# Designed miniproteins, single chains, part 83

Each design is a single chain, and the fold is of that chain. pLDDT is the mean over its residues in the fold that is shown.

## One batch from the design tools (miniprotein)

Design m2895
Fold by ESMFold2-Fast:
Structure m2895 (fold): chain A 79 residues (1-79)
Amino acid sequence: LESLVADLQRQLARDPDNAALLNALGILYHQLGQYETAKRYLERALSLEPTPDTYQNLSDVYRALGDEEEAREYRRLAE
């Protein structure tokens, strides 16, 4: 998992506005339990290309951080 994060980080350095890479990094950081870092990547992905998957992933991260209000809002936007 750590090696995959490093690989995607290198790809992102060459293509910083790649929403799919940002979303993938957000998911991986969530799997690592690094919720604040996951949130930052997913928020950036959302600003570039809003998708139902990105809204759902942000909802999951906000729930993990204990922010029920934001989690509920992003879950609604994913529908």
Scores: mean pLDDT 84

Design m2896
Fold by ESMFold2-Fast:
Structure m2896 (fold): chain A 86 residues (1-86)
Amino acid sequence: VEEIKKLAKELLEKIKPLVEPEALEAIEIGLEAALATVGNDTARFPAILAKQKALEDKKIELSEEVKELIEETERRMRAIVEEALA
């Protein structure tokens, strides 16, 4: 869990200069949802869902570079979860 949190933090630091504040907020909420799911923290889901819905209405567009960084980070997070289950 801590290693996954570190990956999320590193991703956010890398993308901060590449995205608008609203896009950064959307990515932060997505990572918060992923971390809550991995940690089985269901108490956070209603708040996360409300935040995601609010940002969905803004139709935030992300560059391919930012999308690739997110996908790579998600892949690394999944690898850590799979390794922990083995």
Scores: mean pLDDT 67

Design m2897
Fold by ESMFold2-Fast:
Structure m2897 (fold): chain A 67 residues (1-67)
Amino acid sequence: SAQLVADLAAFFRRLLSGEPALSDATIEAIARAVADHFGDALRHARELLADPDLLRAAAEIARPYVQ
């Protein structure tokens, strides 16, 4: 799904921040490949991460390290 690819691309941009050799197009291509090969496992993981309290707690922990 386009949303899964967008979410993965955002995740990889955050994970690979500081890697100036990787273009946005390359990151999106990686996200699409991961979604295509592991889509079912990633959809399951995304459903587990749909808990708003867990996501809120993770965001608060990450806050000092993210603008």
Scores: mean pLDDT 63

Design m2898
Fold by ESMFold2-Fast:
Structure m2898 (fold): chain A 116 residues (1-116)
Amino acid sequence: MTSIQTALDNAKQALDGAVEMLLEAAREAEKAGDTELAEKIREAAREIKELGERGLKGTPEELLEYMREAERLGQEVAELASKATPEIAGLAALALGQLRSAERAAKKAYELYQKL
C-alpha cells in the first residue's frame, strides 16, 4: 500500500518528468525555427515547475487544488501538441502522460487522507 508521503513524492517526480519532456520539446521547436511555440512550451514547463515547487502539505483541499491545476496544465500541453510537428507532439504527449501520473498520485494521497 502506498503511503501518503510516497504518493506525494510520486506526484513531484511525475511533475519533474513533465518539465524535462517539455523543455526537450521547446528545444526541438526552437531548432525548427518556431520560437513562438518554443516560448509557449517553456511557459507551460514553468507553470508545472511552480506547481511542484509549491509543495504539498497533504491537506484534502490542497490535493484537490493540485489535481485541478494538473488537469488544467494537461489541457494546455495537449493544445500546444496539436499545433506541433510529430516530434514535438511526441515529447508533449510524454509530458501529458507524466501530468496524468502526477494527478493520479495526488488522488491516491487524497484517498489515503480520507481513510481515518
Scores: mean pLDDT 81

Design m2899
Fold by ESMFold2-Fast:
Structure m2899 (fold): chain A 84 residues (1-84)
Amino acid sequence: MSKEELEKEVTVALIYAAAAIAKLEGAEKVAELLRELADLAEKADPSKTPFVNKALLEAMKAMEAGDYEKAAEIVEAAIKELKA
């Protein structure tokens, strides 16, 4: 496994962890969006990992602040970019 492939696997695992946290906090829409992001990130080229990781960190900051609407917007934007 290359370093880039391992970094992708770690990022995907962290997205699933963030989705579980969102569900635990009652943020069901954010949890569903994070699961979709994780699925897309798993299928994406490892070159996309830095972008996905940045989006995840910004979404998690919004979640920590209790701003789940902003977290949803960040994840939706990342999903749209990965689909393009």
Scores: mean pLDDT 86

Design m2900
Fold by ESMFold2-Fast:
Structure m2900 (fold): chain A 67 residues (1-67)
Amino acid sequence: MEEEKKKLLEEAEELAKKAEEPSALTRLGQLGFDAGQKGFDEVAGKAFEAAYKAEKERKERLERLQA
């Protein structure tokens, strides 16, 4: 149980680094959903945080181009 949770957490962190890619963002969502189904709320939270951060960074890049 703990081992699975740790594995998913690490995978979420790796995907967060590549969240600029649409495929990575999709996998983050699936991972968060799976973690939630298993009761790993911590992992699900991490996946949501990573997705939010990636989306915010994309907005910042667009903002710089507009500014």
Scores: mean pLDDT 74

Design m2901
Fold by ESMFold2-Fast:
Structure m2901 (fold): chain A 78 residues (1-78)
Amino acid sequence: SSEEIEKLKKLFESVFKNFDPSTDTDLDVETALGVLDIARSVFNLPLLSEEQREKIIEIAKTAKNKEDFLEKAISLIT
């Protein structure tokens, strides 16, 4: 539902609030996605597909800044 999508957006923004594409590695992004998976499980929110996870990592590698990353990644999961 749209309510579940909005909760997912807020969790994603919270998990990645300190994300810096100039310094963060693939492992840092994977670790943050692991935290997101735990939070999603607790709140019974939809799981990210393998394709969505891989795409988020690629977006993180090519993002110009945090705002660019969040816009593209949130668009992918909603």
Scores: mean pLDDT 79

Design m2902
Fold by ESMFold2-Fast:
Structure m2902 (fold): chain A 93 residues (1-93)
Amino acid sequence: MLDKEVEEFRKKVKEGDEEAIETLLNKIFAYWKDLGVPDEEIEKFKENYKNSNEEQKKKIRELMLAHIDAGEKGDLEKVKQTIEEIKKLLNEI
């Protein structure tokens, strides 16, 4: 029954559960490190996310969930789109 656990995790992230959000962020950062993103940029991303308002944080979390899902499915177009949208939102902070 893996499907129900995945949906529950996504629901917790959307609802602002700190432990679920921390797990999601750690997955994103591990993925970005594998892609060669420098530690300095990851630290800057963490700071910008922390300084975001609640509406921005919710939008970023949804994009992060979509980004991970696209990466796991090998949907390179969605991976690129979600990265660009995340960067755009963070640059507005």
Scores: mean pLDDT 73

Design m2903
Fold by ESMFold2-Fast:
Structure m2903 (fold): chain A 94 residues (1-94)
Amino acid sequence: MREELKKRLEEYLYELGKKTNPDVKTRVDAIEVGIKIVKKLPLSKQRELARELGIPSVSELNELLREIEREVREEKRKRLAEKLGVDPVPRPPG
């Protein structure tokens, strides 16, 4: 269930980011742009978004947003570490 809500939010963020900045070349970069935009939305718009995606609350929307943001940053960090020939940094505990 949480995975499905997270996937819906991720796809929304990807589309939003790509629409706002079409120069973003990677999916993770587009998602980061989408996250930044959603964070700037007024509470009423965040509530509408949560409702449209089937997310029970703005609080849960923000929890999922934080989780996606963390995963995107980890993916970027992992790719950079791999490119530099070092072991991937393990995900921080909190």
Scores: mean pLDDT 77

Design m2904
Fold by ESMFold2-Fast:
Structure m2904 (fold): chain A 84 residues (1-84)
Amino acid sequence: DRERAQAAIEASLFAAAPEVIARLRASPDPEDRELAERLERLLAERSPAAAAEMLSLLLERAVRRAIREEEERARKEEEELALL
C-alpha cells in the first residue's frame, strides 16, 4: 500500500511536470527558466531519485516565491500609506 501510494505520487508528479515546466519557461525570471531546464532533464530520467529532486526544487521555489510575495505585499502597503 505504501509502495503503491509512493508510485502514485511519482506518477502524478511526472504527469504534471510538463505543464509546470511550460509555466516556468514562460516566466520572466531567469531562475525559473533555468529550473525548467533542470526539471526537464530530471523528468527524462523518470526515476524515484529524480522525482524526489524535482519535488525538492519545486518546494524550494514555492517557499522562495511565498517570501517574495510577502515582501511585495509589505512594500505595496508602505506605498499605499505614502500616497495618503
Scores: mean pLDDT 78

Design m2905
Fold by ESMFold2-Fast:
Structure m2905 (fold): chain A 88 residues (1-88)
Amino acid sequence: MLSEEELQRLIAENTILPREFAERLLELAKEVEERGLDEKEVFERLLELLRELGIPEEVLEKLRKGFEGDEEAGREALERIREFLRKR
């Protein structure tokens, strides 16, 4: 399950993240802590945040399939997202 601690670690490990993305992740982490969002709600908010960054819909669809149990699709989506963020 994606927790506030996991989101904070992702932010800390990616010191080169765009400021806007880092601020959005911190906002999401705060909402998880304050409202106790369930796993699906956290995931849907993450997808929206990634969409705002310009991640292609095909990658977001693969990430959703990964969340639903397709581990291969999820892994491929995460690798593509990481590549996208490195190029920004």
Scores: mean pLDDT 67

Design m2906
Fold by ESMFold2-Fast:
Structure m2906 (fold): chain A 72 residues (1-72)
Amino acid sequence: GEDAARGGRAAAEAGAAGDSAAASTMGHQFKVAGENNPEAAAYGEAAAEAGRAGDSVKAQIYGRLAAEAGEK
């Protein structure tokens, strides 16, 4: 729901800023918040993994997809 969408947006913003650590942290928090939305949770987890790997571009993409899934 709304919390999952908000978390996804925050992860996307962190990824866009090139902050891999913040993107990873926000992606993980979003995964937990999005457990009632499996699609959003999956993208949130992917964003966290990309952020942990230092891939800011993938973290940004997956964070945005998580936010979009959370809004539906």
Scores: mean pLDDT 67

Design m2907
Fold by ESMFold2-Fast:
Structure m2907 (fold): chain A 87 residues (1-87)
Amino acid sequence: DEEGETKLRLIKAMLRSLLSYDKNPSLAPLGVSGDPELQKLLEELVEAIKNKDFEKIEEIVKKIKELLNLSEEQEKELLNYVKELAK
């Protein structure tokens, strides 16, 4: 699924941006997210990563999958990626 792979790459890039520049919005303008619901989920996911809350990470990743119509394989890849970020 080419569309789903593109969405996954975009999510990974946004997460890296949020984690690196969460205290400097001029370097990572969060308000340019095209979907306010996705933006909220990504912000919640960043907080869960910082707190090492793996249960919350799994919950939010499932919500992102549902919102963006990701495959189960793409959900698993995203979940593994964010769990590595939380270590």
Scores: mean pLDDT 72

Design m2908
Fold by ESMFold2-Fast:
Structure m2908 (fold): chain A 63 residues (1-63)
Amino acid sequence: AGAALQAEIARLRAQAAELQARGSKDREQLEKVSLQILELQLQLDPNPAVEAELAAYKAELAE
């Protein structure tokens, strides 16, 4: 389980890095990728700080 989650997190981080490297102005796409990374990180290691970040991103996406 952990190995598969770590692989998915690495893939999403690579995607986020590509978007940033391309100078992407699509904040919504970056937020979606960040949200997925935070959700997977919570599955690996439950952390109040990560939960707070996830809640903040969900609130921003709901606007």
Scores: mean pLDDT 74

Design m2909
Fold by ESMFold2-Fast:
Structure m2909 (fold): chain A 86 residues (1-86)
Amino acid sequence: MEIKEVSDEEAEKLKEAVEKKLKEAGLEGKVTALPGEAAVGVELPDGSSVSVAVLEDGSIAVNTEGDPESAKKAAEAATAAVKEFL
């Protein structure tokens, strides 16, 4: 499945939504938007990472790497933000 194409402005809004949910969960992370795509990457201070994407069928794809505890919390926060964005 291909990632849903969005405007750069919508990609930035998704990034802001994820940043807000991470802060609400008490997590620090660097959030990066992909221009033109409904996809966001999160890098945590421990080197763990999470990527969340909205696919063309409206499903959400999540990938995590690194520490299971921190990555899972960040993935839950990012997924919640994406669901609210939709």
Scores: mean pLDDT 79

Design m2910
Fold by ESMFold2-Fast:
Parts: structure tokens; C-alpha cells; sequence
Structure m2910 (fold): chain A 104 residues (1-104)
């Protein structure tokens, strides 16, 4: 599976723990789908958790990215500007995905 980090930020989870959030784009050949995933790392324990959402179309990606990050943090530290930036990066990666897909 192709996987690339589109966004990285530090914030707090609902329990007040310091976390690092990374948003990944992936592609599943078996399903023919684009996967948007948020990885949350607890900076004190090193525990990592991944929350994945399938993206059906480019116009849904901002909502998919925002929902994945919000679910990971429970009170999202991600601003609308950060979500928009992640969505733009995701759409740019889709333009390159045809080339990346051929390497999978």
C-alpha cells in the first residue's frame, strides 16, 4: 500500500495527554479505494493508534480528514485552515496517485 504523510501537528487528547497527530494518505489495490488515516502518538507513553476513513471523492476529503483527526483527538486541535491545507495536500497527492499506484 502507498502511504504518505500529508499533515503533522501536536495537540491534546480529551484526557489532556500530549499527542502528535499525523495524517496519511494510502491506496488499497484490493478495494480500489483511497484511504485517509490519522495516526495519534502519545508523546509520554509512545503508544500509537490509527483511525482510518475511506475517501469516495476529492470533494469529500476535507470532511474525511477533519473527521479522522477530530475522532483521534476527541476535541480537535486542528483548525479549519489546517484541515483545508491537509485536504489540498491530499488532492495534490491524488494527481500523483496514478504514478504511485503503478508501483504498488
Amino acid sequence: MYREVLFESEGLDAAGNRVRVRIWIGYSEAEGTILVAAEVENLDTGERREYAMGAASPEDFTDAVEAAVERALLHSSVTDEEADAAARALMEQLGGLEFSRRRL
Scores: mean pLDDT 56

Design m2911
Fold by ESMFold2-Fast:
Structure m2911 (fold): chain A 99 residues (1-99)
Amino acid sequence: LEEAKEIIVKYLHADVELTPEQLRKAAEAVKKIILSGNEVEIQALLESAFLSPKVREKLVRLIREAGDEVIEALKKMLETSKDPDFKKLIEQVLAELER
Protein backbone atom coordinates (compact mmCIF):
# COMPACT_ATOMS: atom_id res chain seq x y z
CA LEU A 1 0.00 0.00 0.00
CA GLU A 2 2.83 2.48 0.76
CA GLU A 3 4.22 2.33 -2.81
CA ALA A 4 0.69 2.70 -4.23
CA LYS A 5 0.05 5.74 -1.98
CA GLU A 6 3.29 7.41 -3.16
CA ILE A 7 2.36 6.88 -6.83
CA ILE A 8 -1.15 8.30 -6.26
CA VAL A 9 0.12 11.43 -4.43
CA LYS A 10 2.64 12.08 -7.21
CA TYR A 11 0.21 11.65 -10.12
CA LEU A 12 -3.00 13.14 -8.64
CA HIS A 13 -1.18 16.37 -7.71
CA ALA A 14 0.86 16.65 -10.94
CA ASP A 15 0.38 19.90 -12.86
CA VAL A 16 0.97 18.15 -16.21
CA GLU A 17 -1.05 15.64 -18.23
CA LEU A 18 -0.11 12.02 -17.50
CA THR A 19 1.57 9.91 -20.17
CA PRO A 20 -0.23 6.64 -21.08
CA GLU A 21 2.35 4.70 -19.01
CA GLN A 22 1.91 7.02 -15.99
CA LEU A 23 -1.90 6.76 -16.31
CA ARG A 24 -1.69 2.93 -16.35
CA LYS A 25 0.67 2.89 -13.34
CA ALA A 26 -1.52 5.34 -11.38
CA ALA A 27 -4.68 3.36 -12.25
CA GLU A 28 -3.01 0.16 -10.94
CA ALA A 29 -2.12 2.03 -7.72
CA VAL A 30 -5.76 3.18 -7.29
CA LYS A 31 -6.93 -0.40 -7.93
CA LYS A 32 -4.50 -1.72 -5.28
CA ILE A 33 -5.74 0.76 -2.64
CA ILE A 34 -9.47 0.24 -3.34
CA LEU A 35 -9.25 -3.58 -3.62
CA SER A 36 -7.25 -3.69 -0.35
CA GLY A 37 -10.55 -3.12 1.51
CA ASN A 38 -8.73 -0.73 3.87
CA GLU A 39 -11.51 1.80 4.53
CA VAL A 40 -9.13 4.25 6.26
CA GLU A 41 -6.81 4.45 3.23
CA ILE A 42 -9.72 4.48 0.75
CA GLN A 43 -11.49 7.28 2.71
CA ALA A 44 -8.26 9.33 2.78
CA LEU A 45 -7.88 8.91 -1.00
CA LEU A 46 -11.50 9.90 -1.74
CA GLU A 47 -11.48 12.84 0.73
CA SER A 48 -8.26 14.18 -0.83
CA ALA A 49 -9.91 14.20 -4.26
CA PHE A 50 -12.95 16.19 -3.08
CA LEU A 51 -10.81 18.98 -1.59
CA SER A 52 -9.73 19.91 -5.16
CA PRO A 53 -11.79 19.80 -8.41
CA LYS A 54 -8.62 19.08 -10.45
CA VAL A 55 -7.62 16.14 -8.21
CA ARG A 56 -11.24 14.84 -8.25
CA GLU A 57 -11.27 14.82 -12.08
CA LYS A 58 -7.95 12.94 -12.17
CA LEU A 59 -9.09 10.36 -9.59
CA VAL A 60 -12.32 9.68 -11.54
CA ARG A 61 -10.23 9.15 -14.70
CA LEU A 62 -7.91 6.74 -12.85
CA ILE A 63 -10.89 4.73 -11.53
CA ARG A 64 -12.28 4.44 -15.09
CA GLU A 65 -8.85 3.20 -16.27
CA ALA A 66 -8.67 0.71 -13.35
CA GLY A 67 -11.90 -0.82 -14.64
CA ASP A 68 -15.10 -2.54 -13.59
CA GLU A 69 -13.52 -4.53 -10.72
CA VAL A 70 -12.75 -1.28 -8.86
CA ILE A 71 -16.21 0.20 -9.58
CA GLU A 72 -17.88 -2.99 -8.28
CA ALA A 73 -15.68 -2.88 -5.15
CA LEU A 74 -16.84 0.72 -4.48
CA LYS A 75 -20.50 -0.32 -4.94
CA LYS A 76 -20.01 -3.21 -2.48
CA MET A 77 -18.41 -0.86 0.08
CA LEU A 78 -21.37 1.50 -0.28
CA GLU A 79 -23.68 -1.44 0.62
CA THR A 80 -21.59 -2.86 3.50
CA SER A 81 -19.97 0.16 5.19
CA LYS A 82 -21.40 1.45 8.50
CA ASP A 83 -19.77 4.91 8.16
CA PRO A 84 -22.24 7.47 6.70
CA ASP A 85 -19.44 9.90 5.75
CA PHE A 86 -17.55 7.17 3.89
CA LYS A 87 -20.77 6.11 2.11
CA LYS A 88 -21.36 9.73 1.03
CA LEU A 89 -17.83 9.95 -0.46
CA ILE A 90 -18.40 6.72 -2.42
CA GLU A 91 -21.78 8.01 -3.68
CA GLN A 92 -20.08 11.21 -4.94
CA VAL A 93 -17.38 9.21 -6.79
CA LEU A 94 -19.96 6.86 -8.37
CA ALA A 95 -22.06 9.87 -9.47
CA GLU A 96 -18.99 11.36 -11.24
CA LEU A 97 -18.36 7.99 -12.97
CA GLU A 98 -21.97 7.90 -14.31
CA ARG A 99 -21.34 11.07 -16.35
Scores: mean pLDDT 77

Design m2912
Fold by ESMFold2-Fast:
Structure m2912 (fold): chain A 90 residues (1-90)
Amino acid sequence: MEDVKKAVETIERLIEILKELGAPEELLEMLELVKKVIENKLKPGELLSEEDLEAIREELIKDAVELSKWSEEELRELVRKMIEAREALA
């Protein structure tokens, strides 16, 4: 439960940085979807099987908790790279 809270807070921080930097709507939608998965608000069978959804959720929670240890500067750099990667995909 504590890890889920940290994961959600980390994703919310990333969303705020994306908004501040004027990121494309698609990146915002992607992170909002990630937040829904972490919060267990995405129903199994709508997009993924229950097993696949659980595996993805566990991985996202672990990654977000790891990112919670990063500095604000490191998170901002990550967001800049995400924007650049999205632009490179045209």
Scores: mean pLDDT 77

Design m2913
Fold by ESMFold2-Fast:
Structure m2913 (fold): chain A 76 residues (1-76)
Amino acid sequence: MLKPGEVLNVNGKTVTVLGEGLAEITGDFKSREEVEEAAKALRDKVSKENGKEYEEPEILELDLDNGKMVVNIPEK
């Protein structure tokens, strides 16, 4: 179970949990595909750890210049 303020590493990106289903991912993003891969890798990781199914990740905010994104991964 991920709690707000927890920090994880997923495929070389740093993930900070902001809330239930909400996370900030930081690292080098060179393309939209890398952003989408990082979001899906986080979804797959939390799905495996929690034993629950999650919806497709939603990219809420993206700042490529600062290597940051905010993603929502709703539980369904």
Scores: mean pLDDT 76

Design m2914
Fold by ESMFold2-Fast:
Structure m2914 (fold): chain A 74 residues (1-74)
Amino acid sequence: MPLSLEEKILLLLYENGPMTQSQIAEALNVSKETVSRHLARLKEAGLVKSEKVGRTTLYSLTEKGRKAAEAIKK
């Protein structure tokens, strides 16, 4: 079965570390708006966290998110 967009975001953050919404959108070839909606759901699920560094928002995996990404890779 092909990976969901949320699973792709988890794997991308697992492999590359903290990324901006724009970087995730470019890597997955989807709109920033689409990525924003999925990131909001992943944050609500406790799998992703966000941190503002100046004018930039970085998204990264929580401990729970890292374990989820590991499970997807297997």
Scores: mean pLDDT 84

Design m2915
Fold by ESMFold2-Fast:
Structure m2915 (fold): chain A 58 residues (1-58)
Amino acid sequence: SLEDLIRGIQDLIDFYEQEIAELQKQYAENPSETIAQKIAQLEKLLAQLKEELKKLLE
């Protein structure tokens, strides 16, 4: 259903936000270009998921 799809996307958003938070913590303790690139990639994916969610709610 549409409601199940929306829930699934929201769960993915929550998961990636948690992953980004953990990577940001790791980056603060030991800065790494690899970690910085991973954060940037996940933030881009997160933005895309949020845009998809917005379209489903319209």
Scores: mean pLDDT 88

Design m2916
Fold by ESMFold2-Fast:
Structure m2916 (fold): chain A 86 residues (1-86)
Amino acid sequence: MKKFEISVSGEEDGVYAEGSASVESLDETKVVVKIEMVLRNNTKEVTERFKAAVEKGAAKNNGTVEIEVKEEDGVTTIKVTAELNV
């Protein structure tokens, strides 16, 4: 089976983002996507936009998504698990 893992980091408008994403094909009809993002100096608006984008992407692929958000000491950690049917 096919699995990809990507790590990214960046800074925009004072928000520092560091994350990893993995995509695993269970078969030709099912894909699992896992994303973990760590955001510093984040705002609720950025978190909401990210959640909306992820939910929209999952809906476009007839999938389900689970999003976990943790905020601690000005750091926002977002974990996403999406199961997509193609």
Scores: mean pLDDT 73

Design m2917
Fold by ESMFold2-Fast:
Structure m2917 (fold): chain A 81 residues (1-81)
Amino acid sequence: DLEAQFKKEMAKVIELLKLDAEQVEQLEKAYAEGVEAGKAGDEAAREEWAAKLREAIENEDYFTALLYQAAGAGYLIGLAQ
């Protein structure tokens, strides 16, 4: 189950990076938005997140990059539902 595996990996990332409650909430929200976009087949949203992920990495904004990675992963899981 891809969703269960992703949630397990997300929990490890939260622990490893010592994310606070607000950061965890933002990460969970990004993932949930991705899942809904995936269910809707909103490819434009996925493309926008991929572009913003690249921009965040270029700006060394690694937490924002993590949010867009979570949204992208959610999108793939949503597509499978």
Scores: mean pLDDT 82

Design m2918
Fold by ESMFold2-Fast:
Structure m2918 (fold): chain A 94 residues (1-94)
Amino acid sequence: APEREEAVRVLEEARREILEKMRKEGKESKELEELMEKTIEAFLALMEEPSEENYEKLKKYLEEAVKRARELGLEEEGELFEKAIEEAMEILGS
């Protein structure tokens, strides 16, 4: 579905921009990269099977990614990622 492709594209573009920012500022974090990947995987699982369990997994990984970004001084990058997930959710809900 076009909406699914658009949601995935939004997440892929946001992830690329965040990783480029982290690299440019010398603030690369494998832990944050892994948390972002887990959050995207949880989002894709929620798209395939809209269940309370998949929604809770997405919420948990997103909260952990945002928390870890803040701890690393990457609060802006964490906020950008959270907004991208919210935008992707809205695209699917429309």
Scores: mean pLDDT 80

Design m2919
Fold by ESMFold2-Fast:
Structure m2919 (fold): chain A 59 residues (1-59)
Amino acid sequence: ARELEELRRQHEAVLDRVLAAHPDLSEAQKEEMRRIREEGVRERRPAGETAARLEALVA
């Protein structure tokens, strides 16, 4: 339970940082980023993997 809560916080922090770094993102890109984050939390992926996937989407 606590591990999953911390994982969610880490994934949220990653999403917030990528969004803040890329203010000109389209709504479609933002929606895809949200899905990547939700999938990462659901599959209990490391936050660093979600960060890499979000950065790849924005590049």
Scores: mean pLDDT 80

Design m2920
Fold by ESMFold2-Fast:
Structure m2920 (fold): chain A 104 residues (1-104)
Amino acid sequence: YLELTVKAAESLSKLNAVFLLTLGARREIEHAKTLIENGEDPEKVLEELEHVLRFAELMKKLGYENIAKRIAEEAIKVLDQAIQAFPDHKTEFEEMKKRAEELK
């Protein structure tokens, strides 16, 4: 029973780390949304969404498939907005959207 308690504490610590990292990814999604709404810095939007996709890929690799899928779905919605807001970067955002769809 003590061993079970230790394993539960370790699992809770890992879950807390995943939670904090997920908040970081969502913060980058919100920053990207703000830039899109303002029509600002498509290069920075590409950079932030690349970080978000890399996080989702890492979550899938670590077995957190539901987190990876949810983050990918949120990224796809933002990528659709970016494609409309930044037509000169449409091809780059469409390629990122395909990567996000593979994570679902």
Scores: mean pLDDT 82

Design m2921
Fold by ESMFold2-Fast:
Structure m2921 (fold): chain A 64 residues (1-64)
Amino acid sequence: MKIDDREVELALALIRAAVLSLAPKTPENLKELGDAYRRAAELSTDPELAKQFREEAEKVEKEL
């Protein structure tokens, strides 16, 4: 089985987003949540999935 670094980084970005989505909605946490979704979008090979993550990031950034 071959796991590339991109798949590991994507998993970590999604875990970070999940943890931050449960954290208090402080400006710091919202900024980090947006960054996590943007990272997931960058690492996604599926254009539709990448678009969804980018839209989630933009939605979180608008709450700042």
Scores: mean pLDDT 77

Design m2922
Fold by ESMFold2-Fast:
Structure m2922 (fold): chain A 64 residues (1-64)
Amino acid sequence: AKEKIIAAVRALADAGLLDPETAERFIKQIEEAKTDEELNKAIISLVNTLDDAGRDAFAAALEA
């Protein structure tokens, strides 16, 4: 669900693994996604922005 992905993005910002402004931009893209294709594009863009530590933290937050 979008809520879990948004929570994960906020967790990255809180951990200092993503700038708050960048996090809000991705949250907006995720909230505004109307199709699975749009949502997947937002997630891929986010993951490509993160380093290995950020990707690990994102995966862990999604399992919370």
Scores: mean pLDDT 81

Design m2923
Fold by ESMFold2-Fast:
Structure m2923 (fold): chain A 98 residues (1-98)
Amino acid sequence: MLSFKELQELRDYTEKKLKELGIFKTDNDTTLAAGYITTAAASDNDEYVRELLQKLVDEKLISEEQAERLYQKLVQMKKQGKSPKDRVDAVVEILGEG
């Protein structure tokens, strides 16, 4: 489990990477997406990850197809013991592909 400081650092890292990617229409959309993505990447609860990715779809930030790809990748990476930062990097890569 990440410390509060590590969670804040991961969230700031995620927001920076999403801003560099430039796929969201507003800074508010990027900040909202960073919050959901950071929480999903740091969670070990697969059902909660699915719920967080569905929030991104409901907010029109990603497609249903992107949400399913992200869910499968995050579940796989958790089983492989990949760090939350590695999981964030994988999310950014998938979102950058369209």
Scores: mean pLDDT 86

Design m2924
Fold by ESMFold2-Fast:
Structure m2924 (fold): chain A 62 residues (1-62)
Amino acid sequence: PSKEEVIEALIAAGASREAAEKAALVLTGVQQGASLDLAAMDLGISRETARRLLRRAKEALA
């Protein structure tokens, strides 16, 4: 799925636009080979927040 599809799915599931955008960026980064830590640091969030966002994105696409 595209980054936009992930964002729209998360917003439809009740996420804020900011949370949806961050979740899509974490998912895309990890899928492109970045570690979860690198994705979290690039977005200025904690690793735990990045893990929650990644899980939420995967659930929205399931």
Scores: mean pLDDT 79

Design m2925
Fold by ESMFold2-Fast:
Structure m2925 (fold): chain A 81 residues (1-81)
Amino acid sequence: AAAEILAERDRRLDEIAEKYGLTREQVVRLKAAIQAVKDGKITVEQAAERLGLTPEQVEELAKDLESFDAEIARRVAEARA
């Protein structure tokens, strides 16, 4: 069950990456860049530049990815209950 949820997450991340014109590696870099912005190490504009996106796209994609990650984490937790 949990392994199937994680496999579906990976497949869905690839679809999201393709839809936004990114690679899976760029999506991973986006997550790291968002964390660096939260830590005060870089700006949203610097994160956008690294990925070839606009600051607005970074903010929108960050919200979508956070929501998706929370949903997958919840499903994994529920599958164990």
Scores: mean pLDDT 72

Design m2926
Fold by ESMFold2-Fast:
Structure m2926 (fold): chain A 87 residues (1-87)
Amino acid sequence: PALSEEEREKLIKELEKLREELIKNGELTEAQKHEINAMLNLLRGKPAEEVVNDIIEALKERGVTLDEEQIELLRKYAELGTVEEVE
């Protein structure tokens, strides 16, 4: 089953919410904020899974750990984009 463009837009919107939460947490540097914004722009033209994984790894290496709710949200939307019944 193929996902609609509307579902892709929801994924982008949720990533924007996560970015706002990380900014409010006060643990992000200005450089990290810019990188997250660049990743959101890439999501609009790049496969969502790759962008989501890149965000998680980049933040992890910089010592920023996402909360369980944030990780579950990212995983949930990434998995919605990868249904194994694509033929």
Scores: mean pLDDT 56

Design m2927
Fold by ESMFold2-Fast:
Structure m2927 (fold): chain A 64 residues (1-64)
Amino acid sequence: MSQKFIERLRAEAKAAEAAGDTDTAKSFKTAAKLMEESIEKGNDPELVAKAVGYVIRGIGISLD
């Protein structure tokens, strides 16, 4: 179910890298990796929650 979402996160990371925004790129890359790990571990909700947190960080929303 999350493969298209993971591919979207990778695309956003590449776009951020091309724009020189390394922090945003790193956030989206980490989100994609956590979503992939979640799928491999049978949709671990903790990994999904962490991935969502990194997407929010990549968009520029601080939840500190």
Scores: mean pLDDT 73

Design m2928
Fold by ESMFold2-Fast:
Structure m2928 (fold): chain A 72 residues (1-72)
Amino acid sequence: PMFQPSPVVQRSIDQAIQTLNNSTVLSPQQRQQYQQQIDDLRNIATTNNLSVSQQVGISLRSIGISQDIRFS
C-alpha cells in the first residue's frame, strides 16, 4: 500500500515535471532552475506531518511553476 502521499500535492508536482519536460522554449539555465524548484518541493512534500495549509502551499507553488513554464 502507498504510505500516505497527498494526491493533490503529488499530482501538482507531477504536472510541473511534465510541463518542464514538454517545454521547448526554456534556456538550459531556466530549465535547471525550474528543475531545482520542483526537486525542492518534492523533498518538502515527502514530510509526513504536513498541515493542510502546507500541502495547499506546495500545490499552489507547483501550479505556479507550471504556469511560469507554459507562459515562457
Scores: mean pLDDT 76

Design m2929
Fold by ESMFold2-Fast:
Structure m2929 (fold): chain A 78 residues (1-78)
Amino acid sequence: MKLEATVLRVYPNSRIIEVDVGSKDGIKQGDLVEVTANGQTVEALVIAVTDKRTYLQLKEPIPGLKKGDKLEITILKR
C-alpha cells in the first residue's frame, strides 16, 4: 500500500523521522516500509505509531530531508 505523508520532525543523529500518517492509514508498529523522498528510496522500520503519526527509523539518511517535506511511504508485505 502506498501513502503520501508530510515530515513533522527529523532526528538526524538517530535517523528517525516523524510523519503525519498513522494506524488509521494502515501502518503498524514493526512494519517494514520504503520511504521515497528527495529522489531517494530507503527502507525504514516503524518503531512507534499513533492514530495520526508514525516514527520511522531509516536504514540510511536522506540528505536534505526537513520538516514540511512531502514523502511517499510504501508498506512492504512480509
Scores: mean pLDDT 82

